# Designs tried in a protein design run: designed miniproteins, single chains, continued (3). Part 8

Each design is a single chain, and the fold is of that chain. pLDDT is the mean over its residues in the fold that is shown.

## One batch from the design tools (miniprotein)

Design m8248
Fold by ESMFold2-Fast:
Structure m8248 (fold): chain A 91 residues (1-91)
Amino acid sequence: MIKFDPSNPELNKKKFEELKKLQDEIYRKAEEITGRKLSDRERDALFTAISLKEKGMSKEEVLDFLMKRYGISKEEAERILEIADEILKEM
């Protein structure tokens, strides 16, 4: 059923449902902002940006992480972070 979440399967299931809702909302808002659908890379980077912001990381730290993790430019990382900020503000 699940392989990465062994410690508390009931709570992990609930977190998975919340992540699924967040995923749908992220895509909808990002499509509104960009006027297009997101690529798989953009979706992954956006999830990472939101996760890092939830951990309280600074804008600079999030940008650096996104550039290193996904091999994207600073300008692209900044756009992803702005989309993440807007989505979190709406949610």
Scores: mean pLDDT 72

Design m8249
Fold by ESMFold2-Fast:
Structure m8249 (fold): chain A 72 residues (1-72)
Amino acid sequence: RAGVARAVARYVAERKGWSDEELEKIAQALTEALSKIPEDKLPEFVRKAAQALLASENPEDAIKKIKELAKE
């Protein structure tokens, strides 16, 4: 799960121009969120998380969106 989180965070950070430090914060938040998601729902969650991250204005907004998605 951590590997998937880092891959998604890197994909978004490269497109948004975010720093490696911001990437690590997003990867940590996403790893924690993914640990709470059932295996059968992981693909849908990853898709929604990637879309939310790409739509985010900054890393703080991205982390907030990840936490909201994890509550569902």
Scores: mean pLDDT 76

Design m8250
Fold by ESMFold2-Fast:
Structure m8250 (fold): chain A 110 residues (1-110)
Amino acid sequence: MATGTASPATVSVASGGTAVLTVKVSGDGEKASAGIASLEDANGVPRGYGAGGNAVPTGGTSDLTLHAKGAAGTYTATIGVGDLDPSVPPERAAGSALGGGQGTATVNVY
């Protein structure tokens, strides 16, 4: 199963701003993509999204742009790694990819 590791693991962004995470894909040697993230508050409510990741082989990296839309606070970015569902809008995307793994990052919105 493919897995994503985000770098940095913690990022700070102003509300309405953007930040970039580099996601490294790891796993069993299969190709995977990291292309979506959901940003969720402590109650699991979506407060932003991530988009723009490219399909990469295992061991490759892909950059996601996070868009913060919530009030100041600490959020979790859940990053989908694997086959992405293009029918889900970025603002409402679950951070899990179809048939793939997940990565996470902490997002401090100020």
Scores: mean pLDDT 62

Design m8251
Fold by ESMFold2-Fast:
Structure m8251 (fold): chain A 97 residues (1-97)
Amino acid sequence: VSPEKLDLEIEVGVAIIHAAVLLNALKREYEKTGSEELKKLADKVEQILDELSRIGDEVARATDPEELARLRERVGQLKEELDNISKEADKVIEKIK
């Protein structure tokens, strides 16, 4: 296993954990508030989790450095989406006060 491949496998695993924690937090807040906006954010995180799971499988099977580079770029995009969803969730929760 190349160091680059191992680093990407770790990065995907960490992203999956972050997405799972965020999803659970959004579901708990939705249960408390009934906010349809929080439900929509939870649905988006669930879709990101599904895509990260597929990417993890692709990384495990990847042997081409160009394929690994493409997968790394996509993981970066999904991590940015998770950060943006987290920030949007905070704003929605603040509005419900």
Scores: mean pLDDT 85

Design m8252
Fold by ESMFold2-Fast:
Structure m8252 (fold): chain A 73 residues (1-73)
Amino acid sequence: MERAQAERIVDMFLQGVPDEVLVDEIAKVLRSMPDQDSLDLFIQTLVDLVRERRGPEAARRMAGLIQRAISKI
C-alpha cells in the first residue's frame, strides 16, 4: 500500500500543507512500514510522484522533508 500512502502525502504537498505537518505525516507512515523494502519503496514512490507532477525542484524539496522525517524516527 506504499503507493496509496505516497499519493496521499503528494496531494497534501501539492495543496500547500505546511512542511512541519508534512514531516510529521511522513514520519507516521515510515513508522508504520513493516520492513526496509517497504520503506525504501515508499520513499522512492513519493519522490518520483512529486518529480512527475511538479518537476525536479519540488522533488528535491520533498527529499528534504523525507530526510527530516527519517531523523525523527
Scores: mean pLDDT 84

Design m8253
Fold by ESMFold2-Fast:
Structure m8253 (fold): chain A 85 residues (1-85)
Amino acid sequence: MTAEQVLAFSEELIQRLNELGGNPSRQQVLDAAKKAVEELLKKGVLSEEDAEKILSFLDELAADTSLSVQEVKDKIGEFLQSLLE
């Protein structure tokens, strides 16, 4: 993924999280991230391959029921940083 694609995903996710209000649940954060990927794929900003990579990562986070809301947000940020070339 390019830095521009990572930035676009981060901006879309932040916008969606702001729309959820001051105290989103872990599931709401994961759903917002998934919808951000779907919207960027629809807009042609993300390739299908890049979208699949992010969605697979989000599914792994969803499976770990021990993660807090903050830990989910932190892991999404760390994952996106790892995709920068």
Scores: mean pLDDT 81

Design m8254
Fold by ESMFold2-Fast:
Structure m8254 (fold): chain A 92 residues (1-92)
Amino acid sequence: MTPAELAEALRAALPELEARGLPPVVLEMYRLLADLLAAGRLSLEELRAIVEEAVAAVAPEAEARRDDPDPQAAARELLERLARLVIERLRA
């Protein structure tokens, strides 16, 4: 998979994700990733490192919330936090 192919896949996914009511910050992350990948400003290796770092940062909170009484709200909040961390790293 090339950066350009991944950018196209991310853009193609946006209408469906928006229709499913994904948080706006997640849609913002997808658009930013697609733009940077398409422009050659982000490599697949850099993307992998950024995502792995963000996942590692969220993992302790995800484990602590494993038995949350509202698992859908917990998953949504964790996904929003992950998206914010990725966006922040991309804009640094």
Scores: mean pLDDT 82

Design m8255
Fold by ESMFold2-Fast:
Structure m8255 (fold): chain A 113 residues (1-113)
Amino acid sequence: SAWDELAAAFRALAEAIKNRDVAAAKAALARVRAALRALGLPDTVISLLDGLPEAIDRLEELSDEEIAQLVELLERAAEAAAARDEEALRKALLDLDTFIGVLALREAVERVT
């Protein structure tokens, strides 16, 4: 089912990020996007992942604590998908987007200062 694929894809993405494997993370993200589309979720929800490619490109620059937080958020999304809980999934994606925004802001400050 598309829900089972989504859960598996989020877990694959979390594992790739934990291992700082950029290529595997990009492949897993493509699977996540495809599964979200297969579930018929609106583009506005799928776009919550739009910051993730930049974060993936910077995996080697992220601290162990930042990697752990990304993994935690992706595992929460995987659990919501496994439970087929659309409300919990939407919340997990919003929390993920918020954290990615924090990572982007930190990089912007480092480039200016």
Scores: mean pLDDT 86

Design m8256
Fold by ESMFold2-Fast:
Structure m8256 (fold): chain A 64 residues (1-64)
Amino acid sequence: GLAEELAKSFGISLETAQAAVDFARELLRQGLSLDDAERRIIDRFFGNVRLAALEALRRLRKQL
C-alpha cells in the first residue's frame, strides 16, 4: 500500500508513514486547498517524514 511504499522510499518506519498518509487524507477530507494542505504538512512534519507526507498528499489528490 501507499504507507509501505513511502516507508521504503523515505527510510521511515511503517507506523510513521501510515501516520503521514492518514494526516494527508484528513486534510483532503476537510477540503483544504493544495497550498493550505502543504502548509499544514510543513508545520507538522520535518525531514523525510515531511517529504513522505507531501508525496502522500500528491498521490491521494490524484485519486480524487
Scores: mean pLDDT 87

Design m8257
Fold by ESMFold2-Fast:
Parts: sequence; C-alpha cells; structure tokens
Structure m8257 (fold): chain A 75 residues (1-75)
Amino acid sequence: EEARLEETRRRLAELAREAAARKQAGESMLEVGREVIRLGLEDPELTVRALQLLSPEERGAVAAAGREYGQAKLA
C-alpha cells in the first residue's frame, strides 16, 4: 500500500517537473496532462492521496498540465 503510494507520488512529481519545464520552454504540456489523467482514471483514490504529498509547485504544475489536456479534448 505505502509502496504503491510512494511510486505514484514519485511518478506525479516527475510529471510535475516535466510540465514545469515544458511551460518554461513554451512547449505543449498535452502529453504530460494525458498521463496525469490516465493515472487518475486507473486509481483515482491512490492518485488523490499521492497528489496530497506533492509540493504546492508540483501540484500546480500537474493541475496545469491536466487542464491543458482537458481543454484540448473539449475543443
């Protein structure tokens, strides 16, 4: 249980760093956002718990990437 939570947190932290780097470079975060949404759909409870363990900056980056992907899917 804790091992899966830590793995998911580490995965989300890596995605957050990639999203922040892409945003700084003016690049699309769509691929990162797609992966974030995929994790949330596979295990929403675990993903929410893992997000709570992220820093505010990491959580913000993940939210921004997920929002970009969501907006692209609605367009």
Scores: mean pLDDT 80

Design m8258
Fold by ESMFold2-Fast:
Structure m8258 (fold): chain A 85 residues (1-85)
Amino acid sequence: EVIQVSKEQIELIKEKLSELLEYLEKNPDLSDEEIEKKIEEVMEELRKAGVPEELVDAIRSKILEGLKKGKEQMIETIKYIITLL
């Protein structure tokens, strides 16, 4: 098993998180439940692509913590995660 995140996996994470951002910004009236469902769909795609579970769980946890503080805080958190990659 590969412990290191490949360049291709990093690029995939950036792409999927950027797509998530665009979706959320285009749909400002989504309920928290609908947002959580979309986050889980993105996280499942990352897991299926072979991104390490620890990294997926860390990303998921940070985004959900942002959502608890509000939709704008969640969007800022996703942008921050993209800049760290």
Scores: mean pLDDT 82

Design m8259
Fold by ESMFold2-Fast:
Structure m8259 (fold): chain A 79 residues (1-79)
Amino acid sequence: MREEVLRELAEMERRLQAEVAELEAELGLDDPETQKRVREMTREALRRAAELVLRYGSEEEQADARAFLEKLKALEAEE
């Protein structure tokens, strides 16, 4: 595997984690349990939407949904 691909994956995961953290801070969340709850609910809603796109979307939409689901799985695995 090319080192370039590994770098891109690491950057993608880092950016996603940073975006989630910034969103939680912007919403004024400072309680870890509340942050975890909101994060879980948001990810479940997004996962459901992506699954619907995989079943009913176009080929392009299905590719985007698949990539998005992989990002969610990677983020969850790192937590």
Scores: mean pLDDT 70

Design m8260
Fold by ESMFold2-Fast:
Structure m8260 (fold): chain A 85 residues (1-85)
Amino acid sequence: LAQAFRDAAEVAEMLAERSTDPAVAEVYRLVSKGFRLLSRGDYDGAIRYFRQAADHARRHLPDPAFQQQMEDLAREVEELARELE
């Protein structure tokens, strides 16, 4: 489980670095930080970063599908944290 989150964080960092849109790059950078915290069991910290990613996408990107994807990701992380109690 922790390894899967580390792998996801590395992929998100790579997507941020390869993004030509600075707003998209910032969203992926926040997502990467969130996955790194999940790999360490810091669910509260992870939820904060995934919410920041969703907020950044909503404020700076005119892509409703991408905005919804980030919102869904934040919600899934909140549900995961709740289930792990």
Scores: mean pLDDT 83

Design m8261
Fold by ESMFold2-Fast:
Structure m8261 (fold): chain A 66 residues (1-66)
Amino acid sequence: SLEEILEKKRKELETKAENLLKQASDMYRQIKKDVKEGKVTPEEYKAMKEKIRDLALEAQKLLEET
């Protein structure tokens, strides 16, 4: 049925969004540790924050389609 097709697509998008959020969370945790240990420059930190933000925004777009 149409309802079954829509439910399947919703679950697929939700799973993709969850995986992107997990990636963003893991990257954020890692970069905070690296900053505390003096392993990254301010420029590297800024670049990583932008990448984390992009992943979160991509996940948000997928969730808006569910």
Scores: mean pLDDT 84

Design m8262
Fold by ESMFold2-Fast:
Structure m8262 (fold): chain A 87 residues (1-87)
Amino acid sequence: SLEQQARELVKQLQQAEKEGDYEKAKELLEQLRATVEQITDPQLRENFQIILEGMEASLPYVKAGDLSKAATTYTATALRLIGDQLD
């Protein structure tokens, strides 16, 4: 399913970011974005959009080799967007 494909891409993207592999992370992020656009369930799509936004925000820090700031930026962005959905 698209949901399973998106989940698998998230796992691969998280691993690439932990390894500091910017080029692979960039490619996986583009694939994830294309997959999420095909999800028809609005709530599921919004949940994956939070992950996408978090990963997009962290990507410049992966490029810079600041993996700690990449992880913190992802978490902060995801939590802010989750809060926005609840309001």
Scores: mean pLDDT 82

Design m8263
Fold by ESMFold2-Fast:
Structure m8263 (fold): chain A 63 residues (1-63)
Amino acid sequence: MSIGEQVGRAAGPLARELGVTSEQLGRAVLRAVGEIERRGLPASRAPEVLREQLRREKAEADA
C-alpha cells in the first residue's frame, strides 16, 4: 500500500477527531508525506505521522 493511500485513509477520521479545517488538513497531509519520505518510514506509520502534523497545525492556529 502506498504512502499516499495510507495518509488518505487516515485523513478524514483524524481531521474529525482533532477538529481541523480543510486548509490545515491539506498542509498536514503534505508535511506528513514529506516526513515519511525524508525519514524512510514504512507506509504503515502514515497515521501516526499525520496525527503529529495535524496536532502541530491545531497548535499553531490556537497561538
Scores: mean pLDDT 78

Design m8264
Fold by ESMFold2-Fast:
Structure m8264 (fold): chain A 82 residues (1-82)
Amino acid sequence: GQKVVEESYKEGYEYGKENPNASEEEMVKKAVELGLKYSDPGVQGAAVTAFATGIADAKGLSEEEKEKLTKEALKATQEALA
């Protein structure tokens, strides 16, 4: 729901601020860990997207870098569920 999206974005933003030198791989891994806390696939996808967006905003990433991070995080989450 809406609350999960808001909380996931906030956690991602805080992670990005606390870890300014985190690699793309580290950011993707954290997004997957957050997503897997939820059992519903739709909620997992929404949480992962919000978290990755929060990280990207905190780090001042470009729109292209933000889209890449969110897509890679979603793919990694789907692979972890397979």
Scores: mean pLDDT 83

Design m8265
Fold by ESMFold2-Fast:
Structure m8265 (fold): chain A 74 residues (1-74)
Amino acid sequence: KEKELQQRLQELLGELQATLKELAEKVGEEEAYKLLKPRLEELSKELEESEDLEKRIEALERALRIAREVLEEA
């Protein structure tokens, strides 16, 4: 299960990076940062406090959802 969780973590990181790149290309890097910062600030605290891969995956899934919502709203 650990190996599956590690694979999921890498997949989510890749998807998040792709989504952030699309947002930056659409609105510019500075604007993308401003749009994402207030929505992701709370989530970054969860990631820093998480010692469990499953919790980290859940936090990344929420981060990806937020990033996609911001991209659609932009």
Scores: mean pLDDT 74

Design m8266
Fold by ESMFold2-Fast:
Structure m8266 (fold): chain A 82 residues (1-82)
Amino acid sequence: SEAAKRAALEADIALALQQMKVGVALHTAGLPMPEGTGLESVKEAARLAYEHGLISEEELQRTLQAVDDTEALSDAIKELQA
């Protein structure tokens, strides 16, 4: 329980930091933010920023990993609470 809460918090912080980096890059370039809310829109935003040369391959991979980690932890928590 406590370890799961800590892992979820760390994943949320990592995701929030990557969302801010990608969001600032897109906004600064005058590019539209992908429509919708949720983890899929974060991946789409990161790929768009990368395609336009606004973020590095490393930042793209960090963002994709942060989304994947958040999804995996969400699924694990649901399974434990089922």
Scores: mean pLDDT 78

Design m8267
Fold by ESMFold2-Fast:
Structure m8267 (fold): chain A 82 residues (1-82)
Amino acid sequence: TDIKEILDILSKLLSAVKKGDEDEIKKASSELKKLLVSTFNLSENQADSIVSILLETLKKNKDKILTEQELKDILQNAVLKS
């Protein structure tokens, strides 16, 4: 499902954040934005806001092991805040 694809990209983004790999962060963020637009029928500005919130949240949690459910909760909270 599209949600599974979002979670997979979000996991990749978390991995990139943990490594400090700015090129991979940029790539994963771009992929995430496109998938958010298609999955939730969001504007580009709304998707940018969600990606920004997600990046900030993942940076705060970079030293933690996150479960699939925790990633879902982070995604849902970012959507609600945007």
Scores: mean pLDDT 81

Design m8268
Fold by ESMFold2-Fast:
Structure m8268 (fold): chain A 94 residues (1-94)
Amino acid sequence: MLSVEEKEAELAAKIEALMKQMETASPEEMLQLFEQFMEEVKEKYPELSEEIDALLAETKEKMAAAKSLEEARKIAEDSLVRLYLLISRALREK
């Protein structure tokens, strides 16, 4: 129903909103928000399920190793950017 460009714009808007929620969140809350978003993405793009599960596992390990709240936020933000690029690539390849 949406063009690839419109789907990418909608995804970017959702990621920006999620990043804003993470600004006031604890590392545990950031991880919960990230997991919820990943499940929504897997439901919409089941072909990406394995890559999304791998990214989630990597993000959990990195956040567990984070030494500060600032480092945890940076890890969560980087993971959301990687998720955006992964979905964008899949949309462009279709």
Scores: mean pLDDT 79

Design m8269
Fold by ESMFold2-Fast:
Structure m8269 (fold): chain A 86 residues (1-86)
Amino acid sequence: LLERAEELDARAVEAGRRALEAIAAGDAEAAREHAREVERLGKEAARLYAEALVAQGAPEAEAEAIREAGIAHAEGLRRKLEELAA
């Protein structure tokens, strides 16, 4: 779980880099596609990270708070990238 979450986070970072490159190139459609991928990967990573924490004995309430924070962060990154692409 943790290793998979870290892999998805790394892929989200790469998608973010591609979104910024598309923004710099003036390719708004490509930027939005990469921004959607950042959100998708970030949300999946947050869910797996929370599952890994529960598996390691963390309280479910703390794992839930971390999952919600990670999901909100991924949604925020997508919004910022889409605003930059506009």
Scores: mean pLDDT 85

Design m8270
Fold by ESMFold2-Fast:
Structure m8270 (fold): chain A 97 residues (1-97)
Amino acid sequence: MSGRELAEQARRLGERALRRAKEAIRALDAGNLEEAERHIREADRLITEANRLLAQARQHVLDDAEQQALLDAEITVGVAAVARGVARLVLDKMKRR
């Protein structure tokens, strides 16, 4: 598997994780804490797998196009991680009441 293929797979996992984080936020807005927690757990699994693929991609000798794909993937996964963090923080705050 090439560094570019690893980066592109990580980007797709990051996009899926971001969608799951957004679904968690929607579930929280609807008061459905159990649904939100399921979406957060799925986002966590996707982010963990994406980070493993990013680590593998970084071990390859990358050309400029592959380096750009890696950067795009890192940004996508990072945005997903932030969105997941926000969803978890809101969930934890709602559970404390």
Scores: mean pLDDT 87

Design m8271
Fold by ESMFold2-Fast:
Structure m8271 (fold): chain A 74 residues (1-74)
Amino acid sequence: SMEERQKLLEEILKELQERVKEISKTASEEKKNQVQKIAVRTVLELSELVEQNAPVEELRKVFEEAMKEMDKVA
């Protein structure tokens, strides 16, 4: 549903911001730049998917892949 999709998007955006903040506390400037780029790209991709009325499963997949990439940088 649209309400379920919006709730998931809010949750995803909050978790992405918290992960960037967490990594940035101890990361080098290079790693901070890398996780910031992953986060920005992910937000743009999610925004496009929302405009296209993509299912929640696609939003979740994009989020999970972004979190894995951030973990590799950390």
Scores: mean pLDDT 83

Design m8272
Fold by ESMFold2-Fast:
Parts: sequence; structure tokens; C-alpha cells
Structure m8272 (fold): chain A 59 residues (1-59)
Amino acid sequence: GEAEIEAHVARTRKLGDRAAAASANPEQARKNVDQGVADTEAFHRALLEARKAAEEAAK
């Protein structure tokens, strides 16, 4: 469900903090992780919208 997606995104962001700290360029690594998380959130929202539209169309 939506809650599982939100929890997964939060966990991914936390893991990204650790990866950024271990990087030779932590600022760039953090930006890359933040962008990836934002893209993932947008993709999941689009999937939920598409699913809702499909359910409406099935009526």
C-alpha cells in the first residue's frame, strides 16, 4: 500500500545518508540520492494515479 511505499522511501533516504558520508564527494552523492528519492516518489504517485484511473474506467 501507500504506507509501505512511504516507509521504503524513508529507509532509502536514510541509507543514502550513510553512502554519502562514505563518498569522496559527499555533497554530490547526497544530491544524487535526494534526486533519486524524489524521482521514486513521483513515479509511485504516478502509478497510484494510473491505478485509480484504471479502476474508474473499469466501471
Scores: mean pLDDT 72

Design m8273
Fold by ESMFold2-Fast:
Structure m8273 (fold): chain A 75 residues (1-75)
Amino acid sequence: MKAEEEKLIEKMRELAKELKEAIKSGDLEEILEKAQELDDFLKENLPKIKSEEAKKEMFEIAAEAQAALKEYFAS
């Protein structure tokens, strides 16, 4: 994995963490804001990822964040 791709993965993990913290707070406005930030980051940066390992990691982070959102809105 290139250092550039590693930094993108780390940033995506930070955004997912912020979203999970917002979900725990129960602040709907912050949850929606953080969800949008994560989605925008993924859409912008996924095409820049060339490594199979980095792509898999991006998708795993996105799937975990999506599962947390689904759980919140299902409750």
Scores: mean pLDDT 81

Design m8274
Fold by ESMFold2-Fast:
Structure m8274 (fold): chain A 89 residues (1-89)
Amino acid sequence: SEEDYKITLENLEKKIKEEEAELEELPLSEEELKAIEDLEKEKEKIIENIEKNESDEEKKKKLIEKVEESLELQKRLLRVLARKEQARK
């Protein structure tokens, strides 16, 4: 359900936030920075596709908001995973 999905996302965001608090803010590699840049470019393409294919302005707005939220969470997760790998070494 939509409520179950929301709870799952909130739990994931909470775990990411907890990991961020425990990890040192180590610099990302060029490869990791490029991965984040590639995610930003994919977001732009997805938003353009939504604007082209969705005629309902309210649905369009909600879809774009979900894409932006998902991308931000993915970038945060990528930074956490990269820093966990650096801390392991």
Scores: mean pLDDT 78

Design m8275
Fold by ESMFold2-Fast:
Structure m8275 (fold): chain A 96 residues (1-96)
Amino acid sequence: MLEKVREAYDRLSAALQRAVDALPEEKRFEGETLAALANMIAAIGLRMVERGLITDEQAEKLAKTLEEAAGLVERDPSVEAIERAVQLLTKALNEA
């Protein structure tokens, strides 16, 4: 589980960085702020898995949510997609 969650986290971090880099200059600050928040929430989830604070079932659900968030941002590199990723990750962390 840890390796799967780490791979999903790395994919999300890369997707967020590419999305921010693709944003128009006037949206970049907002995108960077939301991407930083998404990365922080994802990092908290990864740390919970590393510390054994959640079950394997919860860790698998987290990995799936990280992959869904990454895919969403990869398909639509927009501020709105990054905001959606933050919401998705926040909900997943609250359910863990």
Scores: mean pLDDT 86

Design m8276
Fold by ESMFold2-Fast:
Structure m8276 (fold): chain A 76 residues (1-76)
Amino acid sequence: SDELKKFYEIFEDFLRRNEIVMELIAKASPEEAKAMLLQQADAADKLAERGKKLGADKSLVEKAEKIAKELREKAK
């Protein structure tokens, strides 16, 4: 479906953005870093939920869920 194709584009864009955000976090204050990590974790959770609803590949959904979990752990 066109929605599923768009999901894969958004997933790839998310991965690229996540790498950029990680570079920014390395240079950020602790407070800014925590906020950025939590924002990216929320984005990953929403991406995983959208993927589940669209019937996207399970490995991609699991990857998004893993990223969200790892980002929340780093924010502690």
Scores: mean pLDDT 87

Design m8277
Fold by ESMFold2-Fast:
Structure m8277 (fold): chain A 83 residues (1-83)
Amino acid sequence: SAELQALLDKFRALLDQKKYEEAARVLEELLRNYGDEEEVKEFFRSEAKENPDAMVEVYSVFASRSKDRELRQKAAELILAGL
């Protein structure tokens, strides 16, 4: 949970700085290691509601770079559910 909280804090800080490329890399790490955690689902639901344009930008960057269909689907479900 400490490791998860650090990643969530890092993602939020990168989002606030509009560093969407770096935020997309943290998103991939969160999805690979914690993608089924309720805390992660609630976090992305909240961020999508508060920062929809930024979340769409992060998703777009992630989807354009990721060749992992399963992670792209998981990212879409987490982000689009909050929009």
Scores: mean pLDDT 83

Design m8278
Fold by ESMFold2-Fast:
Structure m8278 (fold): chain A 83 residues (1-83)
Amino acid sequence: MTLTVTAPLEGVEQFADEAVKAAREEGEVTVVIELPSAADARLAGEMVAEIARQAGFEVKIEHEGTRVTLTLRPKALVEAEEA
């Protein structure tokens, strides 16, 4: 499943929460963030990645100028239990 966001930074946190829920249910979600500035796109991508990681997801980030693509996938719960 692919979700695309062209919203400014102020909307990214709400979108991150919904993307995490979708990834939990579907097993993997690709999030595409596109903003006017490459620096802002990277910041938004890192914000989404941090929120997803805090929620127990693995995140891979790919930066392409003003576009950032993130792949969210759930971690195995057993890995957290073994710490």
Scores: mean pLDDT 70

Design m8279
Fold by ESMFold2-Fast:
Parts: structure tokens; C-alpha cells; sequence
Structure m8279 (fold): chain A 70 residues (1-70)
């Protein structure tokens, strides 16, 4: 559905913003927003779309953890 496409595009945008951030608080805030959006979208996503989003969440989490451990 168009709402699923919009949600996926928003998650992709937030992923890019997270990865471009050098501020752990900003990056963590974006990651939280992505996670909340994923929980809302999850029942409406295909297995392939869920796998894509989980990959983006993992990439974002890895970046946030790297900033925290600096």
C-alpha cells in the first residue's frame, strides 16, 4: 500500500540521517523514531520488506554504538 511505501521511505531517510550524524543523542533519537515506526508498520509489511527494515535498523544501531564507544 502507499502508506507502507511512505513508511519505508521515511525509515530510509531516518537511516541516512542517523549515519550522517556525529552526535550520539541525535543519532539515538533517529534510531528510536525508526524503531517506533517499524513496530507500527510490521503487521503490514511483507517478509522481504521486514528483512530490509531490520537491516537498516541494524546498520543504524551499529553506528549509534560506535558513537557511544568513542
Amino acid sequence: SSQNEQGLQEIKRLTQETLESTDVDVASRHLRQMSDLYVQLRPHLTPEQRKEVLGLLQQSLDHVLALERE
Scores: mean pLDDT 86

Design m8280
Fold by ESMFold2-Fast:
Structure m8280 (fold): chain A 80 residues (1-80)
Amino acid sequence: SMQQQTIKQIQQLADQTRQEIESLPLPEEVKQQYLGLVDSLTSDYLAGARAATTPEQLQAVLDSFQNGLEAILASAREEE
């Protein structure tokens, strides 16, 4: 189903973003902060995907999730 495909994509994007954060030359405590943000965002958007009833809603959930992950990763990369 489209919902199952979207859930899989959300999980894959979250996993990729977590790996990217883990690869950054940041203190462990800072990494854990950003990983927590990814986990919280992922939980919220998985709930959104499960509540979605149309392909348009699923695409909106996925697009919004991708934007959120990009913002988290950009913020993590600006940490010195």
Scores: mean pLDDT 89

Design m8281
Fold by ESMFold2-Fast:
Structure m8281 (fold): chain A 83 residues (1-83)
Amino acid sequence: MEEYLEKVRELLEKGEEGEAARVFLEGAKKSKDPKALAQRMLLLAREYKSSVLMAVAIAILEADSAEEGLRLAEELLKKLVPE
């Protein structure tokens, strides 16, 4: 969990929003609670003002299930990257 948060932060500091969103999505897929991870990522997205990471996190949080949220997040990421 923490390792994915740190890697995402490093990528955001470098301005690599698309890669940060991909790393987050991979972490969410491997997480026992993807929605809890998405809440933490939403706070990080606000801190770094990343619209891409925010959109992906919200897709997971607003879905009826974690599986549906991950699918929607993948589709969103394909549309938002390249930005």
Scores: mean pLDDT 80

Design m8282
Fold by ESMFold2-Fast:
Structure m8282 (fold): chain A 106 residues (1-106)
Amino acid sequence: KEKALKYIEEAIELLEKEIEEGRKKEEAEKLKKRLEEIKEDIESGKLSDKELAEKLVELAEEAERLGFYKVAYLLYKAAYELDESRELVVRLAAAALNEAAAEFEE
């Protein structure tokens, strides 16, 4: 979906900013590379929307664990655009609360 790609691109831009600032650079570079791989998978059509959503949720959970709350929120939104399940709605709500609670750049 076009909206899913938009959210992935926004997440990549945020990770590029973290890399430039030198904060958690190795973790940000790793997440960015994996997101670029998922973007390629979406463009190639090799994976189902459900499989892509599962990969995005996995990366969102990793981003949240590392303190990249805005990135996690965007990745949950991208996953929801591909698979509108109730489970993803709950994860989106939790990620939005974490992002709001942060209020500062991580």
Scores: mean pLDDT 76

